# Ledger of designs, part 75: designed miniproteins, single chains, continued (5)

Each design is a single chain, and the fold is of that chain. pLDDT is the mean over its residues in the fold that is shown.

## One batch from the design tools (miniprotein)

Design m18595
Fold by ESMFold2-Fast:
Structure m18595 (fold): chain A 75 residues (1-75)
Amino acid sequence: MLQSDTSGITKEDVLEQLRMMLAYLRRHAHTLSPAERERVIANLERFKARVEEILGYDEEFDALVEENIAVLREA
C-alpha cells in the first residue's frame, strides 16, 4: 500500500488550517447565505470524517471543527 499524500498530513497542519478558517468564519459567516453556510457545514463534516479516518480522533481537532460549524449555524 502506497501513501504519498496522507503521510504528509500532520495533526498540526490540520489544526492550523482550521484555526485560519475559524478566524475567517467569525468575521464573514454572517455575510453568507443560509444555503452557502449549509454547504460549508456539509464540507466541514466530510473533512472531519476523512481526517479522523486518517489521523484518528483528536479532541482539539474535534473542538475546532465543532466551533467552525457552530459559527456557521449561529450566523
Scores: mean pLDDT 77

Design m18596
Fold by ESMFold2-Fast:
Structure m18596 (fold): chain A 86 residues (1-86)
Amino acid sequence: SALEEKLKEAIENKEREEALKFKRELYRELAARVEAAIERYRADPSEANRLELLAALQARGNLLLEAGQPVPEELVEWARELEAQL
């Protein structure tokens, strides 16, 4: 029926908007995690802080890939440099 079709479309549109909002919040949280990891690593370049920074950069990169967004080259290069030092 026309009513069921309109309801389905409204639900799909709302779910899409909520999914986009959730992805934006997750991206912001991962960006904050990366910034915090950078600050910790710069203050104390320990193996533990290097591992956390690498993990944070990889998590952010994976989120961007899953979203179909380009991963910044600087992020990829820095992750490789950190990994080579482990």
Scores: mean pLDDT 78

Design m18597
Fold by ESMFold2-Fast:
Structure m18597 (fold): chain A 99 residues (1-99)
Amino acid sequence: MSLAEILEGGAESLRDLSERLKKAGNTKSAETYEQVAELLRRAARAVAAGDYDGAIEHLSEAISLLRDHAKSQGRPSTGDLRGLQTALLEVFRRKQEAE
């Protein structure tokens, strides 16, 4: 599976989570996860196009949104946040190899 496919799969999972949270009445978390899912789709498209700088920008924004949300909820870093940080490191690695 390509890095772009991994990021797209992550976006689908977060969109599903957003829909479940919205149905449960947790609209703030749902909005955050929906925004993160959209940023992951943009990152996936950027990776597929070889635009690693764009992918880094989108993933960094997604990480910031999740981190701020976790802080507002008084919760520790989630597995989702760690997954995004791992994906960002992989994009940096691929950019370095492409240079």
Scores: mean pLDDT 80

Design m18598
Fold by ESMFold2-Fast:
Structure m18598 (fold): chain A 89 residues (1-89)
Amino acid sequence: MEEQERKEKIEKADKLASEADRLYAQGNFEEAVKLYEEALKIYEEVLGENHPRVIGILNLLIDAYEKLGNTEKAEEVQKKRDELIEKLK
């Protein structure tokens, strides 16, 4: 991936994550989850799934799903996060 394309994708993901943080702060957890998932896909593509920024977004998704009462989805994301953290060791 060209450095310019990489930077543009990261900027897009950062904007999505910032908007998701704002929605989360407002209690709009459903929309926050959607934007965090979009940011996650971009970060995974550009930085790789084992990058600390990817782990950060997974943590935010877990919290947002817990706020929605979607325990099953929160546990699914937590398992993915824990598997990625294990690979970093």
Scores: mean pLDDT 84

Design m18599
Fold by ESMFold2-Fast:
Structure m18599 (fold): chain A 63 residues (1-63)
Amino acid sequence: SAEETAEELIKKYGNLEKALEEAERRLKNGQEALQSSSPTLRLVAEKELPLTEEVIKILKEKL
């Protein structure tokens, strides 16, 4: 879930700022994947982007 992913990022990176930086990097990568010529990469990005956006929202609320 988004909450569990947010907790894991905080634990892995040791602070909220670094966790947020990584989540925003993942969002950018997902947005770039949506522009890919690969249908598979686009489908994965469409599925993962809403989760990544929710993770960013949770992390910002904890900041």
Scores: mean pLDDT 81

Design m18600
Fold by ESMFold2-Fast:
Structure m18600 (fold): chain A 89 residues (1-89)
Amino acid sequence: MSKEELDREVALGIAQIQVAVLKTTMPSLEKLANDPSKKEEARKGVERGRHLLAQAKKYLADNGIDDPELKAEIAELEKRLKEIEEKLK
């Protein structure tokens, strides 16, 4: 296995884990955003979610990974985070 092949496998695995973590926690974050007393916690959750997606996108881009299903999941999660952020304004 070349170093490039190994680096791509590791990067894909990390990106998949980051997306899975955010996908699993997203309903809880949406629930926090609907509670006026939890707006600060919801904002911090959105910031953490954006950081996870930015890291996942960077790992994919830096390693030349084109995974259409994972890219679609990232786009959907980015959309959901944006909707939560708009509610917190």
Scores: mean pLDDT 83

Design m18601
Fold by ESMFold2-Fast:
Structure m18601 (fold): chain A 94 residues (1-94)
Amino acid sequence: EDDIEEGEAFLRGFGAASKGDIEKLTEVADEAHRRGPRHARAALVGAMTAANFYYRQGKKEEAAKIYQHVAELARRLGFPDLAEEAEKKAKEAA
C-alpha cells in the first residue's frame, strides 16, 4: 500500500490550496499524477479539504476559487466524480 506517499500527496495539495496558490496546486497535482492516479486523487482531496476549511470560515470566494481549480484538474486527470463534487461545491460557495 502507498499510504505514506498518498498522505504526503494529500498534505502537499492541502498546503498549496491553504495558501491560495493555484499555480503550486497545479504543479502538485501533476507531480502526484506522474506517481499514479491514487497520488493525484489524494492531492486533489487535500486541496478540497483546504477549500472546505475556507468555506466554513466564511471565506467563500477563496473556497470557490480552489473548488473551481480542483474541478478543472480532476477533469483533466481523469476523476469525473471528484470534478462533479468540486463543481457543485464551487457553485454553493459562489
Scores: mean pLDDT 84

Design m18602
Fold by ESMFold2-Fast:
Structure m18602 (fold): chain A 65 residues (1-65)
Amino acid sequence: MTKVVAAGILAMAIGWELGLPVKLVLDKDNTFHVVAETKELAERAKKKFDELSKLTGQKYVVELK
């Protein structure tokens, strides 16, 4: 399993635990885009995925739907 794949699985697990309607899209810069339903959920997701980025070195960007 590559580092990117492991980071993706962790991101999905966090989204599942938080009950977030998240969609993950990996762009050409190896950045995962996370789509959140509300601004409050987006702020919470940004905090969680920012911490995940520090642990894995993987970049995440949280977008509001």
Scores: mean pLDDT 66

Design m18603
Fold by ESMFold2-Fast:
Structure m18603 (fold): chain A 71 residues (1-71)
Amino acid sequence: MLERATARLREAAAALAEDPSYRDQALLTRRQADDTYAYALMNPEVSELAAQGLERVADGMAALHAAAKAA
């Protein structure tokens, strides 16, 4: 679950980073996700919570990318 959530966030961040207006924010969010993944690997008890958080952020980034593309 955690690996899938992290991969999905990385994909969403990569798509959003194609827009120069959001590139820096997308790259920062990806870095924060990588840090969260590393922490969850060391602390398995938070793995489900971390995966849920990463999924929600990925959903938000995907929605923002879709809105930016539609504008």
Scores: mean pLDDT 82

Design m18604
Fold by ESMFold2-Fast:
Structure m18604 (fold): chain A 61 residues (1-61)
Amino acid sequence: LPEVTVELLTQVPGVNANLAQRLIEEFGDGIYTASIEELTKVPGVDEELAQRILEYFETLK
């Protein structure tokens, strides 16, 4: 898995640069092991966006 960057996270539709920075600050590389429940605790992330983020990470394997 690559290093988590703002550029990487903004490839997910619905993730802007501000949200990407917040996700990196909360999780760093630990975001790859985060659950939908943990991701939805971040303001701006709903269950549908959390699912899209995790599905995007599966494409990076």
Scores: mean pLDDT 82

Design m18605
Fold by ESMFold2-Fast:
Structure m18605 (fold): chain A 85 residues (1-85)
Amino acid sequence: SPVLEEIIRILEESIEKAKKSSPKEAASIVQQGVLRALDLAVENNAPEEVINLLADTLIKVVQNRDNAEYQIQLLEDLVERLREL
């Protein structure tokens, strides 16, 4: 799906930028990346499984805002799960 490929691209770009940023900046980059990917998924009527994975990851990212390394790991795990769809 072109939409799924774009979602994965947004998440991968967010991971790359976050890894090159300070912890505080990384947290903002990760959160904005997931939000943008979720908005794209909803606007393009992506499968409910994709929307649910993005929404669940957003909740976990927000709950772990003081741990940028774990937030990046959450996005890496999300990308791998999305690639299996």
Scores: mean pLDDT 89

Design m18606
Fold by ESMFold2-Fast:
Structure m18606 (fold): chain A 99 residues (1-99)
Amino acid sequence: SAALRERRLELARRFVNVVQKAIDELKKKGITLTPEEKEEIDRAVAEMVRAITAGDLPGFREAAEKLVEIFKKYDPSIAEKVQKELDRLIEEAERALAE
């Protein structure tokens, strides 16, 4: 349905915002990601957006786990915040995909 599509797109937008906030918090702490790590984050973000749009929950979880591991390398506290927010989005995705 159109409502399901809009819900999945809204989840994708919220996920992108979680990642952007985490990157901004790292910048505020003076932590700079390498070009390789930025590319890896971009690939993980693209995979999560693709997975949620396609209804692929396992792909969504895999991309989320990879993203948390990247953030852990730089700041465990930011990684913990990302993990908590992604867990919440995964729960919402499970509800959206069940429809």
Scores: mean pLDDT 80

Design m18607
Fold by ESMFold2-Fast:
Structure m18607 (fold): chain A 62 residues (1-62)
Amino acid sequence: MLKAPQEVIDKLKKELPEVEKELKSMTLSPEEKKQYEGVKKLFELSVKGADQEDIEKLRKEF
């Protein structure tokens, strides 16, 4: 099975803390909320060792 690229995991680790800070400090629009949920979902799939196809589908949306 193919592993998620380390670059993607590193980027998500860097961006997640910033996204969480923004979520706490400001009111999100429904569109922004969906994007942040997508990023969290992508990270969870990467950590759980999801299939490369599922990861690539989410990456195409971002």
Scores: mean pLDDT 63

Design m18608
Fold by ESMFold2-Fast:
Structure m18608 (fold): chain A 92 residues (1-92)
Amino acid sequence: SKEKEEEERKREKQRLELEIMESFLIMYFTINKDKEKAEKAIEFVKEILEMIENEEPLEKILKKAEERLKELEVPESLIKSVLKRLEEIYKI
């Protein structure tokens, strides 16, 4: 149906935006010479994608994202930017 096609396009856009976010986080940790955190950033993005695809509430996704980024020792300013981007991705 048309509704199903629109939902599939929305999910495709969400995946592409999350892949961009993943690339940014990998770059950030690679510049800071932290390969372990770069790998955990990949796992983080996969977990967030799964939550979005499972239609978890935005508040739950943002809370999980903030928790994981704090565990990765991401600066507060970057956490804020990532959370804002996740909200925008969710609202696609």
Scores: mean pLDDT 83

Design m18609
Fold by ESMFold2-Fast:
Structure m18609 (fold): chain A 61 residues (1-61)
Amino acid sequence: MTLRLPVPADKAAAFAAKVGEALGDRGTASVEGDTVVIEAAREDLLAVVRAVAAAQEAVGV
């Protein structure tokens, strides 16, 4: 699956880095301007949700 999340451009890189760290080998996170693109398998949806929540807390989004 692919998720596209709007994130302020100045925080997008930090947000993507935190998501990537939390997901590890379960998925990838990349930056496209003011959007963070997350790719993972559908069975890892809960891991993605947890990674996004952790990134939001860490970067203050």
Scores: mean pLDDT 83

Design m18610
Fold by ESMFold2-Fast:
Structure m18610 (fold): chain A 59 residues (1-59)
Amino acid sequence: MRPEVPDEDAEADLRAELGTTPEDRRRRLEVARRRERRAEEMEPVSHELQRRLAELARG
């Protein structure tokens, strides 16, 4: 067969965003949650790093 198929990935992405199945929704939520957790972890680290740098400059 010839690999002449429309962009399935684009269609799947659109359907996933629209929320077709609860299973897919759960998976996406988990991935989003993990991404958010990582971002949250970076935020406090950045603040702490700046705080320590200021302390060193004062000392």
Scores: mean pLDDT 63

Design m18611
Fold by ESMFold2-Fast:
Structure m18611 (fold): chain A 64 residues (1-64)
Amino acid sequence: LSLEELGGLLAEAQAALVDAGRTPAPVPDGGVASREAFIATLEANAAAHPDVPVLAELLARAKA
């Protein structure tokens, strides 16, 4: 996936958390450009909020 596509998946994860009444993990400051940083943020969101099943799906798409 491109960094833009990874950013899109992160935005979807944050929207899903807000819709569920949860607080999303903060996006890493200064590290926005790395694939590793985007995936780490998606992993953190999924681990912190296992009750929001779409997060696991978005993480799987990011790792595909």
Scores: mean pLDDT 72

Design m18612
Fold by ESMFold2-Fast:
Structure m18612 (fold): chain A 98 residues (1-98)
Amino acid sequence: SLTELILEMLRKMDEAARNTPDQAELEAFRAELEEELLAKLPPEQAAALRALLEALDAGHRAPLAERDEAEARLAEVRAAHPEVWEAVLEAARRFEEE
């Protein structure tokens, strides 16, 4: 399931963070894991998850003056792909319970 694939990615990132304090290496590893996850999904789900990840990244990088626009964009992507957002939330919930 999408939830299981996201959960596996979160576990791998947690393990890497414990062993590698270099932020640039962690960012590169995260990008690699995201592409591996996307490659395992059907094209429609991969496109939806990619759009969500791009909106989340844009929101995080948005300057203060563009924060409301970035948040509105994220809300649009979440509303367009509720099943993908629910899978992300469920994976995060299960990861926190470990």
Scores: mean pLDDT 78

Design m18613
Fold by ESMFold2-Fast:
Structure m18613 (fold): chain A 78 residues (1-78)
Amino acid sequence: MAELLAKQKEAEQQRKQTLQDAVQQVQASGAGADTVLALVDQAGEEYIKKYGPKAQPLVDEARAAWRARLAALRAALA
């Protein structure tokens, strides 16, 4: 049972990392903050549709992290 919980936590972390890596690549291409936020929202909606309500905390955490990142970028650009 401990192995199953460890696998779930590992899969959760890997899915979060893969999503962040993809969005990071788009950001590095020079895409604007609004474009990055729209992509994060789209990916989050697809995650909820595919994995159901169990994905909601992951999506909420990812959105909060990207909102903070985008706010910092907007502050640096101002």
Scores: mean pLDDT 67

Design m18614
Fold by ESMFold2-Fast:
Structure m18614 (fold): chain A 106 residues (1-106)
Amino acid sequence: MLSQQQIQKTITDTVNKTLDRLQSRASPINVSVDMDNKKVTIEVDVLSVQGMEAQQIVLEARKTARSLGLSQVEFRTRGLDPYKDPVNPEETQKAILRVVLAQKEE
């Protein structure tokens, strides 16, 4: 029923609202929706993120995506790429762990 553009906007608004609530200094996000596979890919540019911030972003975005009928939600966090040398390994590991734990929520 909802268009791909409406779904993309709703998820983008949810993530931005969550970042504002957490007083995060993350950059704008990129959201890509694949309606054929009921998948959304969310890329969050966070230069300094606490693990709890990453978890809240993932949980709120996943909850919103599921309410819109999307079954697959993929997160990519710029600046916290596990294939790059982390500037702060402890905070990077916490953020990755929180994202992984949130993705395992049913």
Scores: mean pLDDT 63

Design m18615
Fold by ESMFold2-Fast:
Structure m18615 (fold): chain A 83 residues (1-83)
Amino acid sequence: MPSAEEIAELLREVGASEETVRAAKAMKERGASPSAVAAFASLSLSPEQVKALIEGLEKAGAKISEGLKNAILEGTRALAEAR
């Protein structure tokens, strides 16, 4: 499972704001799953950034189901379209 530091670094690499990085790191330190952190971060990221984040999390050892990945990505696209 990725650490809070690994999640923070992945978020910075995909271009997340420092505010999003801090909130996501705090969530992970308080026991949130990597998928919950990804879902939260997806509210402020583009679909391309979310895809890169999910790929980075999986490389760091996070196990995310295909259904959950699809749900997060579709939610991100819908939110981006609404913005």
Scores: mean pLDDT 77

Design m18616
Fold by ESMFold2-Fast:
Structure m18616 (fold): chain A 88 residues (1-88)
Amino acid sequence: SLSEEEKRKKVLELLEKEIAAITDPAAREAARKLLEMQVEAAEARKTSSEEEIEELQEKFLEELERMIPTLPPELAAQVREELEASRA
């Protein structure tokens, strides 16, 4: 199984590919925000306590869920799948 860090890295790689394929400017901007949030979460993790990391993760997942309706269908499906995996 992959570590949590490796899982996040793979999600970032997948998101980068999907962002490059987005033709709708609004959807592309939403996807870019998603990627920026992921990078910020990874940086915050380096200086945060275990409890703070859990809080940051929950907030991140909530924002991901909120963005799903603004994403292209393919990216939205992948984000939903990742949210389900994170909650299991």
Scores: mean pLDDT 72

Design m18617
Fold by ESMFold2-Fast:
Structure m18617 (fold): chain A 76 residues (1-76)
Amino acid sequence: MKEEAIKLLKEAIEAVKAGDYDRAVELFTKASVLATKAGITEASRLAGQAALYARSGDRDHAIELLKKAIEVIEKA
């Protein structure tokens, strides 16, 4: 579960970098569900915030929050 969530968040970062915000939001949502099932609610919260920034086109802020979500999952 943790490894799958991290993989999806890394793919979401690449989607944000490519400007594919719709795909990024889909990947964030999937990762958020997996993080919640693993009991890592902080990572789910960060992924949700990253989705809002991605939808507004704020690439840099979205990527920063996704990197934080990955760190939280790795440390859980």
Scores: mean pLDDT 80

Design m18618
Fold by ESMFold2-Fast:
Structure m18618 (fold): chain A 81 residues (1-81)
Amino acid sequence: SAIAGLEEAIKILEKQPEKITYGELRNIVLDSLKKKGATDEEIQKVLDLLMERIPMAMLTAPIPKEEAIALLKDIIKELEK
């Protein structure tokens, strides 16, 4: 499920260095969603939410992992509605 994939991504992020790139964040999310059996539609919805919610500065500057984790938790909350 999408939620299970995002929870897995958060666990992986907790093991990462203090800062990650947007590309690394996107890859961790994508791989975790696929690992937890998310459908193509669920994956696309999560990626759309990630792009909508990420601050523009974080597309070009390293992202603190705690901010990346908070972003994924917000996406989980949105998906639970």
Scores: mean pLDDT 82

Design m18619
Fold by ESMFold2-Fast:
Structure m18619 (fold): chain A 63 residues (1-63)
Amino acid sequence: MVEELAKETARKYVEEHGIENFDPEAAVKQARETLEKAGLSATEEQIRKAVREAAEEVARESR
């Protein structure tokens, strides 16, 4: 699922750079590249929404 792959990519981005350095634009670009490599297509809005949701989930889990 496109959303699942985008969330996984965002999660790895936060893990690598930390939530304090989370840049939604950079995470969206990483997710887009990952989806393209997997042969999946999605709108930037779909990717951005998935990335935002993943960031919120990671922030909650990092308590």
Scores: mean pLDDT 73

Design m18620
Fold by ESMFold2-Fast:
Structure m18620 (fold): chain A 82 residues (1-82)
Amino acid sequence: TKDLEVLQNKLLSSSPEEQVVLLKELAEKEELTPENMPQVLNYISGLKESNELYIKNSNDLIPIAYAVKYSKVETITIKKLV
């Protein structure tokens, strides 16, 4: 949505610490669908290896937000793939 695109632009210009804060706020505002749970688990596994995550679409921010919430990470760097 338009709102997720605005958040994406803010995230890409934010510090790694601020990105965690913004993503945790997103997880509180948006509901996770059952269909997104496998993607959340994949992002949690990825965060154990690296603080860098790549997104293709702003809708990917919702499962990423929940992965950040569950992983208790202090920093993250979101990069746009396309």
Scores: mean pLDDT 80

Design m18621
Fold by ESMFold2-Fast:
Structure m18621 (fold): chain A 72 residues (1-72)
Amino acid sequence: ASAADQAYDNVVRAIRETPGVTEARVRVDPEAKKITVHILADSPESAERAVEAVRAATPDDFQLEVKTEVLP
């Protein structure tokens, strides 16, 4: 529970600190130690920066799945 809560908080903070993210959805599965992130960004560059920040914020013992979408 606490490790999953910390992982969630770290990932959400990383997204919040990344400019150009319009919307993000974060899900944590504590049993599987898996984080699923869907990022909607204003540009491909913003999407790339958000993915990089999320990867850096994810603990080593958690699996990360990231999907990105860029607004037209």
Scores: mean pLDDT 83

Design m18622
Fold by ESMFold2-Fast:
Structure m18622 (fold): chain A 99 residues (1-99)
Amino acid sequence: VSQERIEARKKLEEELRKIEPALLQEMIDRGVSPEMAELIVYHSRNAALVLVLKEGWSVEEGLEAYYRLVEAGTQAALAGASNLEVVQVIEKTFEEIVK
């Protein structure tokens, strides 16, 4: 990958570190368990970083994708989905984003 993509990934990681604590609390306040909120954030972060590093997306596009993935996982969790089902929803949403 290019140096430009590596730097964009680092910038996205920095932005995610700033927002994740408040986002996790918001998810918990909505009724998601702390363990499920951490699972959603973990998989969403990794997917967004892949979009920037491997697909060449901008930091802004990666951040928008991250919020979309987190919301998809959160909605599934609130609907009573299992850990595996939540991960599958995030993966499916990722596939829809990269189209």
Scores: mean pLDDT 88

Design m18623
Fold by ESMFold2-Fast:
Structure m18623 (fold): chain A 90 residues (1-90)
Amino acid sequence: MLNEEAARLFEAMADAAAANPHLSPEDRERAAEYFRRAAEAARAGDWESAERYALLGMQAIRAGPDPEAALAAIREATREVAERFLELEE
């Protein structure tokens, strides 16, 4: 179902954030926590909470010294999961 695929994408983003070399240890932990909360909300069908937590996670990534490199690393690490999710959109 769409909810489970969105949750998998957010879980992949959390793992990518935790391993991101362009983030401080504090920003890695903070971003990963928010994306995991977004995954739980998405799995529950709570899209308002999922969007809120995803935005907070992205804000933590952008607060670093090189937001473009940090975002590129997230996209690269999540590419396969994101491609599967996008195939479900009209």
Scores: mean pLDDT 77

Design m18624
Fold by ESMFold2-Fast:
Structure m18624 (fold): chain A 88 residues (1-88)
Amino acid sequence: SIEQLNADIAYLEKKLKETREKFSKLEQEIADVKKRMAEGDTPKAESELKKLEEELGKVRFEIHNTEADLKSYRRRLEAERARQAAAA
């Protein structure tokens, strides 16, 4: 149980790192599109911006969900450690 919780926490920490890296990449892509819009590439850039902003919103939701899961698993790990200490 404790070993499984540690494995799940490690998985979620890795997932969170990768998702945050994806978020940063999307923010940079959005900045690049906004720069092209300022340079007069408005019709194509507007459609790209909308798609990137929608994807950024999805990635932000994944980050929040993964952070919530990680917090839940860490609380469960603390409870399981306390239970084992009390039973020993």
Scores: mean pLDDT 86

Design m18625
Fold by ESMFold2-Fast:
Structure m18625 (fold): chain A 71 residues (1-71)
Amino acid sequence: MAAEADGYAQGAALAVEAGDLESALALAREAVRLPGGEEAIAAAARRHPAVAEQLLRLYEEAKAALAAEEA
């Protein structure tokens, strides 16, 4: 587990809970760039079940955006 990725993932979950989707997406994008980002996001989703679906959707969007940019 990468502490840096876990920090970004946890921050994204808390931002979703606060209704700050702009910050949540930015934090999810940082997690995507780090090793262990997928595991960190999954762990954050498990700890925050009320926002898990939204958090996972933001992570998928971040991954797709980065993949399209680097195509």
Scores: mean pLDDT 78

Design m18626
Fold by ESMFold2-Fast:
Structure m18626 (fold): chain A 60 residues (1-60)
Amino acid sequence: RGPDIKVPDIEYSEELDEKAREMLGTDKRLRDLSPGELMRLMALMIENEDEETIAQLQAA
């Protein structure tokens, strides 16, 4: 049996989705990114983005 997983209504910021598309050259939403793409996005954000945006990604 699968675990009792609570799927919260996580509000991904439109800004985060737009940045992800721009930085990765993809049309996927942040939620739809592969783990590898998420890691790459975080690395790019650390290099070029605000600490606030990184903190939001870490918290999500």
Scores: mean pLDDT 61

Design m18627
Fold by ESMFold2-Fast:
Structure m18627 (fold): chain A 66 residues (1-66)
Amino acid sequence: SRYGEKAAEAAAEGKPAEAERLGREGGRQNSDSGAAAGMAGHEGVLGMDPKEAAEMARKGSAASPD
């Protein structure tokens, strides 16, 4: 699932509402049990300002096992 990446892109473009929508849409499209927990984490990021979303996207690539 890459909804966090899409959300970060939208946030960087100055579209925080679109970033939130993209994350929720991505979670819905995936429809897998693992995505539920990941989606909860991304929901927090997607509701943030663009700067925070971009920061979380970078951390997300290494955050879980870190």
Scores: mean pLDDT 52

Design m18628
Fold by ESMFold2-Fast:
Structure m18628 (fold): chain A 71 residues (1-71)
Amino acid sequence: LLKDYLETVNAMLEGVEAMLERLQKNKDIEGLKGLRDEIERWIETYKLPPDVLEKFKELLERIEKAIKELE
């Protein structure tokens, strides 16, 4: 059901946000690149609803900015 799907997606997004914060704090550029690659694979693999797709794209932009700032 849509509700169960959104609960799972929200938990996943929260996990990615927490991981992103940890990797940024540790200045782990390789970890950030790995996280970016994983999210790109998620987008490629799953036929995500537009609202979910936009949230993942926003996370990708945040990861790219973090990598650029740390380089």
Scores: mean pLDDT 77

Design m18629
Fold by ESMFold2-Fast:
Structure m18629 (fold): chain A 81 residues (1-81)
Amino acid sequence: MMSDEEVEAAARELEAELRALVDEGVAAGWSHDEIVARVTARLNEFRDRLLAEGVPEERADAVVLRIYIEVEAYLRERLGL
């Protein structure tokens, strides 16, 4: 079972990786939909990993939603939306 500190550390690492993915996608000329699809796939994999590690579903969903909101805001800023 992951501790709260381990969950938050993993969440910060994933957010940094997803921000880098957004930067790479924007630089490569990927569409908004392509970037969103890749971000969503990574978030689903992360959610599944948290659940496999015994993190309660409600907490896993809350963490994933928080990361999605932060990354989506970053993507909008990068695209000038």
Scores: mean pLDDT 87

Design m18630
Fold by ESMFold2-Fast:
Structure m18630 (fold): chain A 83 residues (1-83)
Amino acid sequence: MLEELEKILKPFNIDPKKFIESVLSKTPEEIEEELLKEGYSEEVAKKIGEIVEELKEALANGDIEKLRELIPGLAPYKDIILG
């Protein structure tokens, strides 16, 4: 899984270990709150929170195809998700 995740994250310059740690350590609600603090709209924050929930499920299930679908939608917000 880590090697496949690395391939998916490479085009977005996202470290796979930091990505896993950040996604697993944060709730969708915490990510929504951070997006709101950074000046994103409630609509954007909610949408990204929903994607993060699906991402956590895909990681738990080892669903590489679902991760490939979800990660591009999160990439613009990577600095908030990772840090």
Scores: mean pLDDT 81

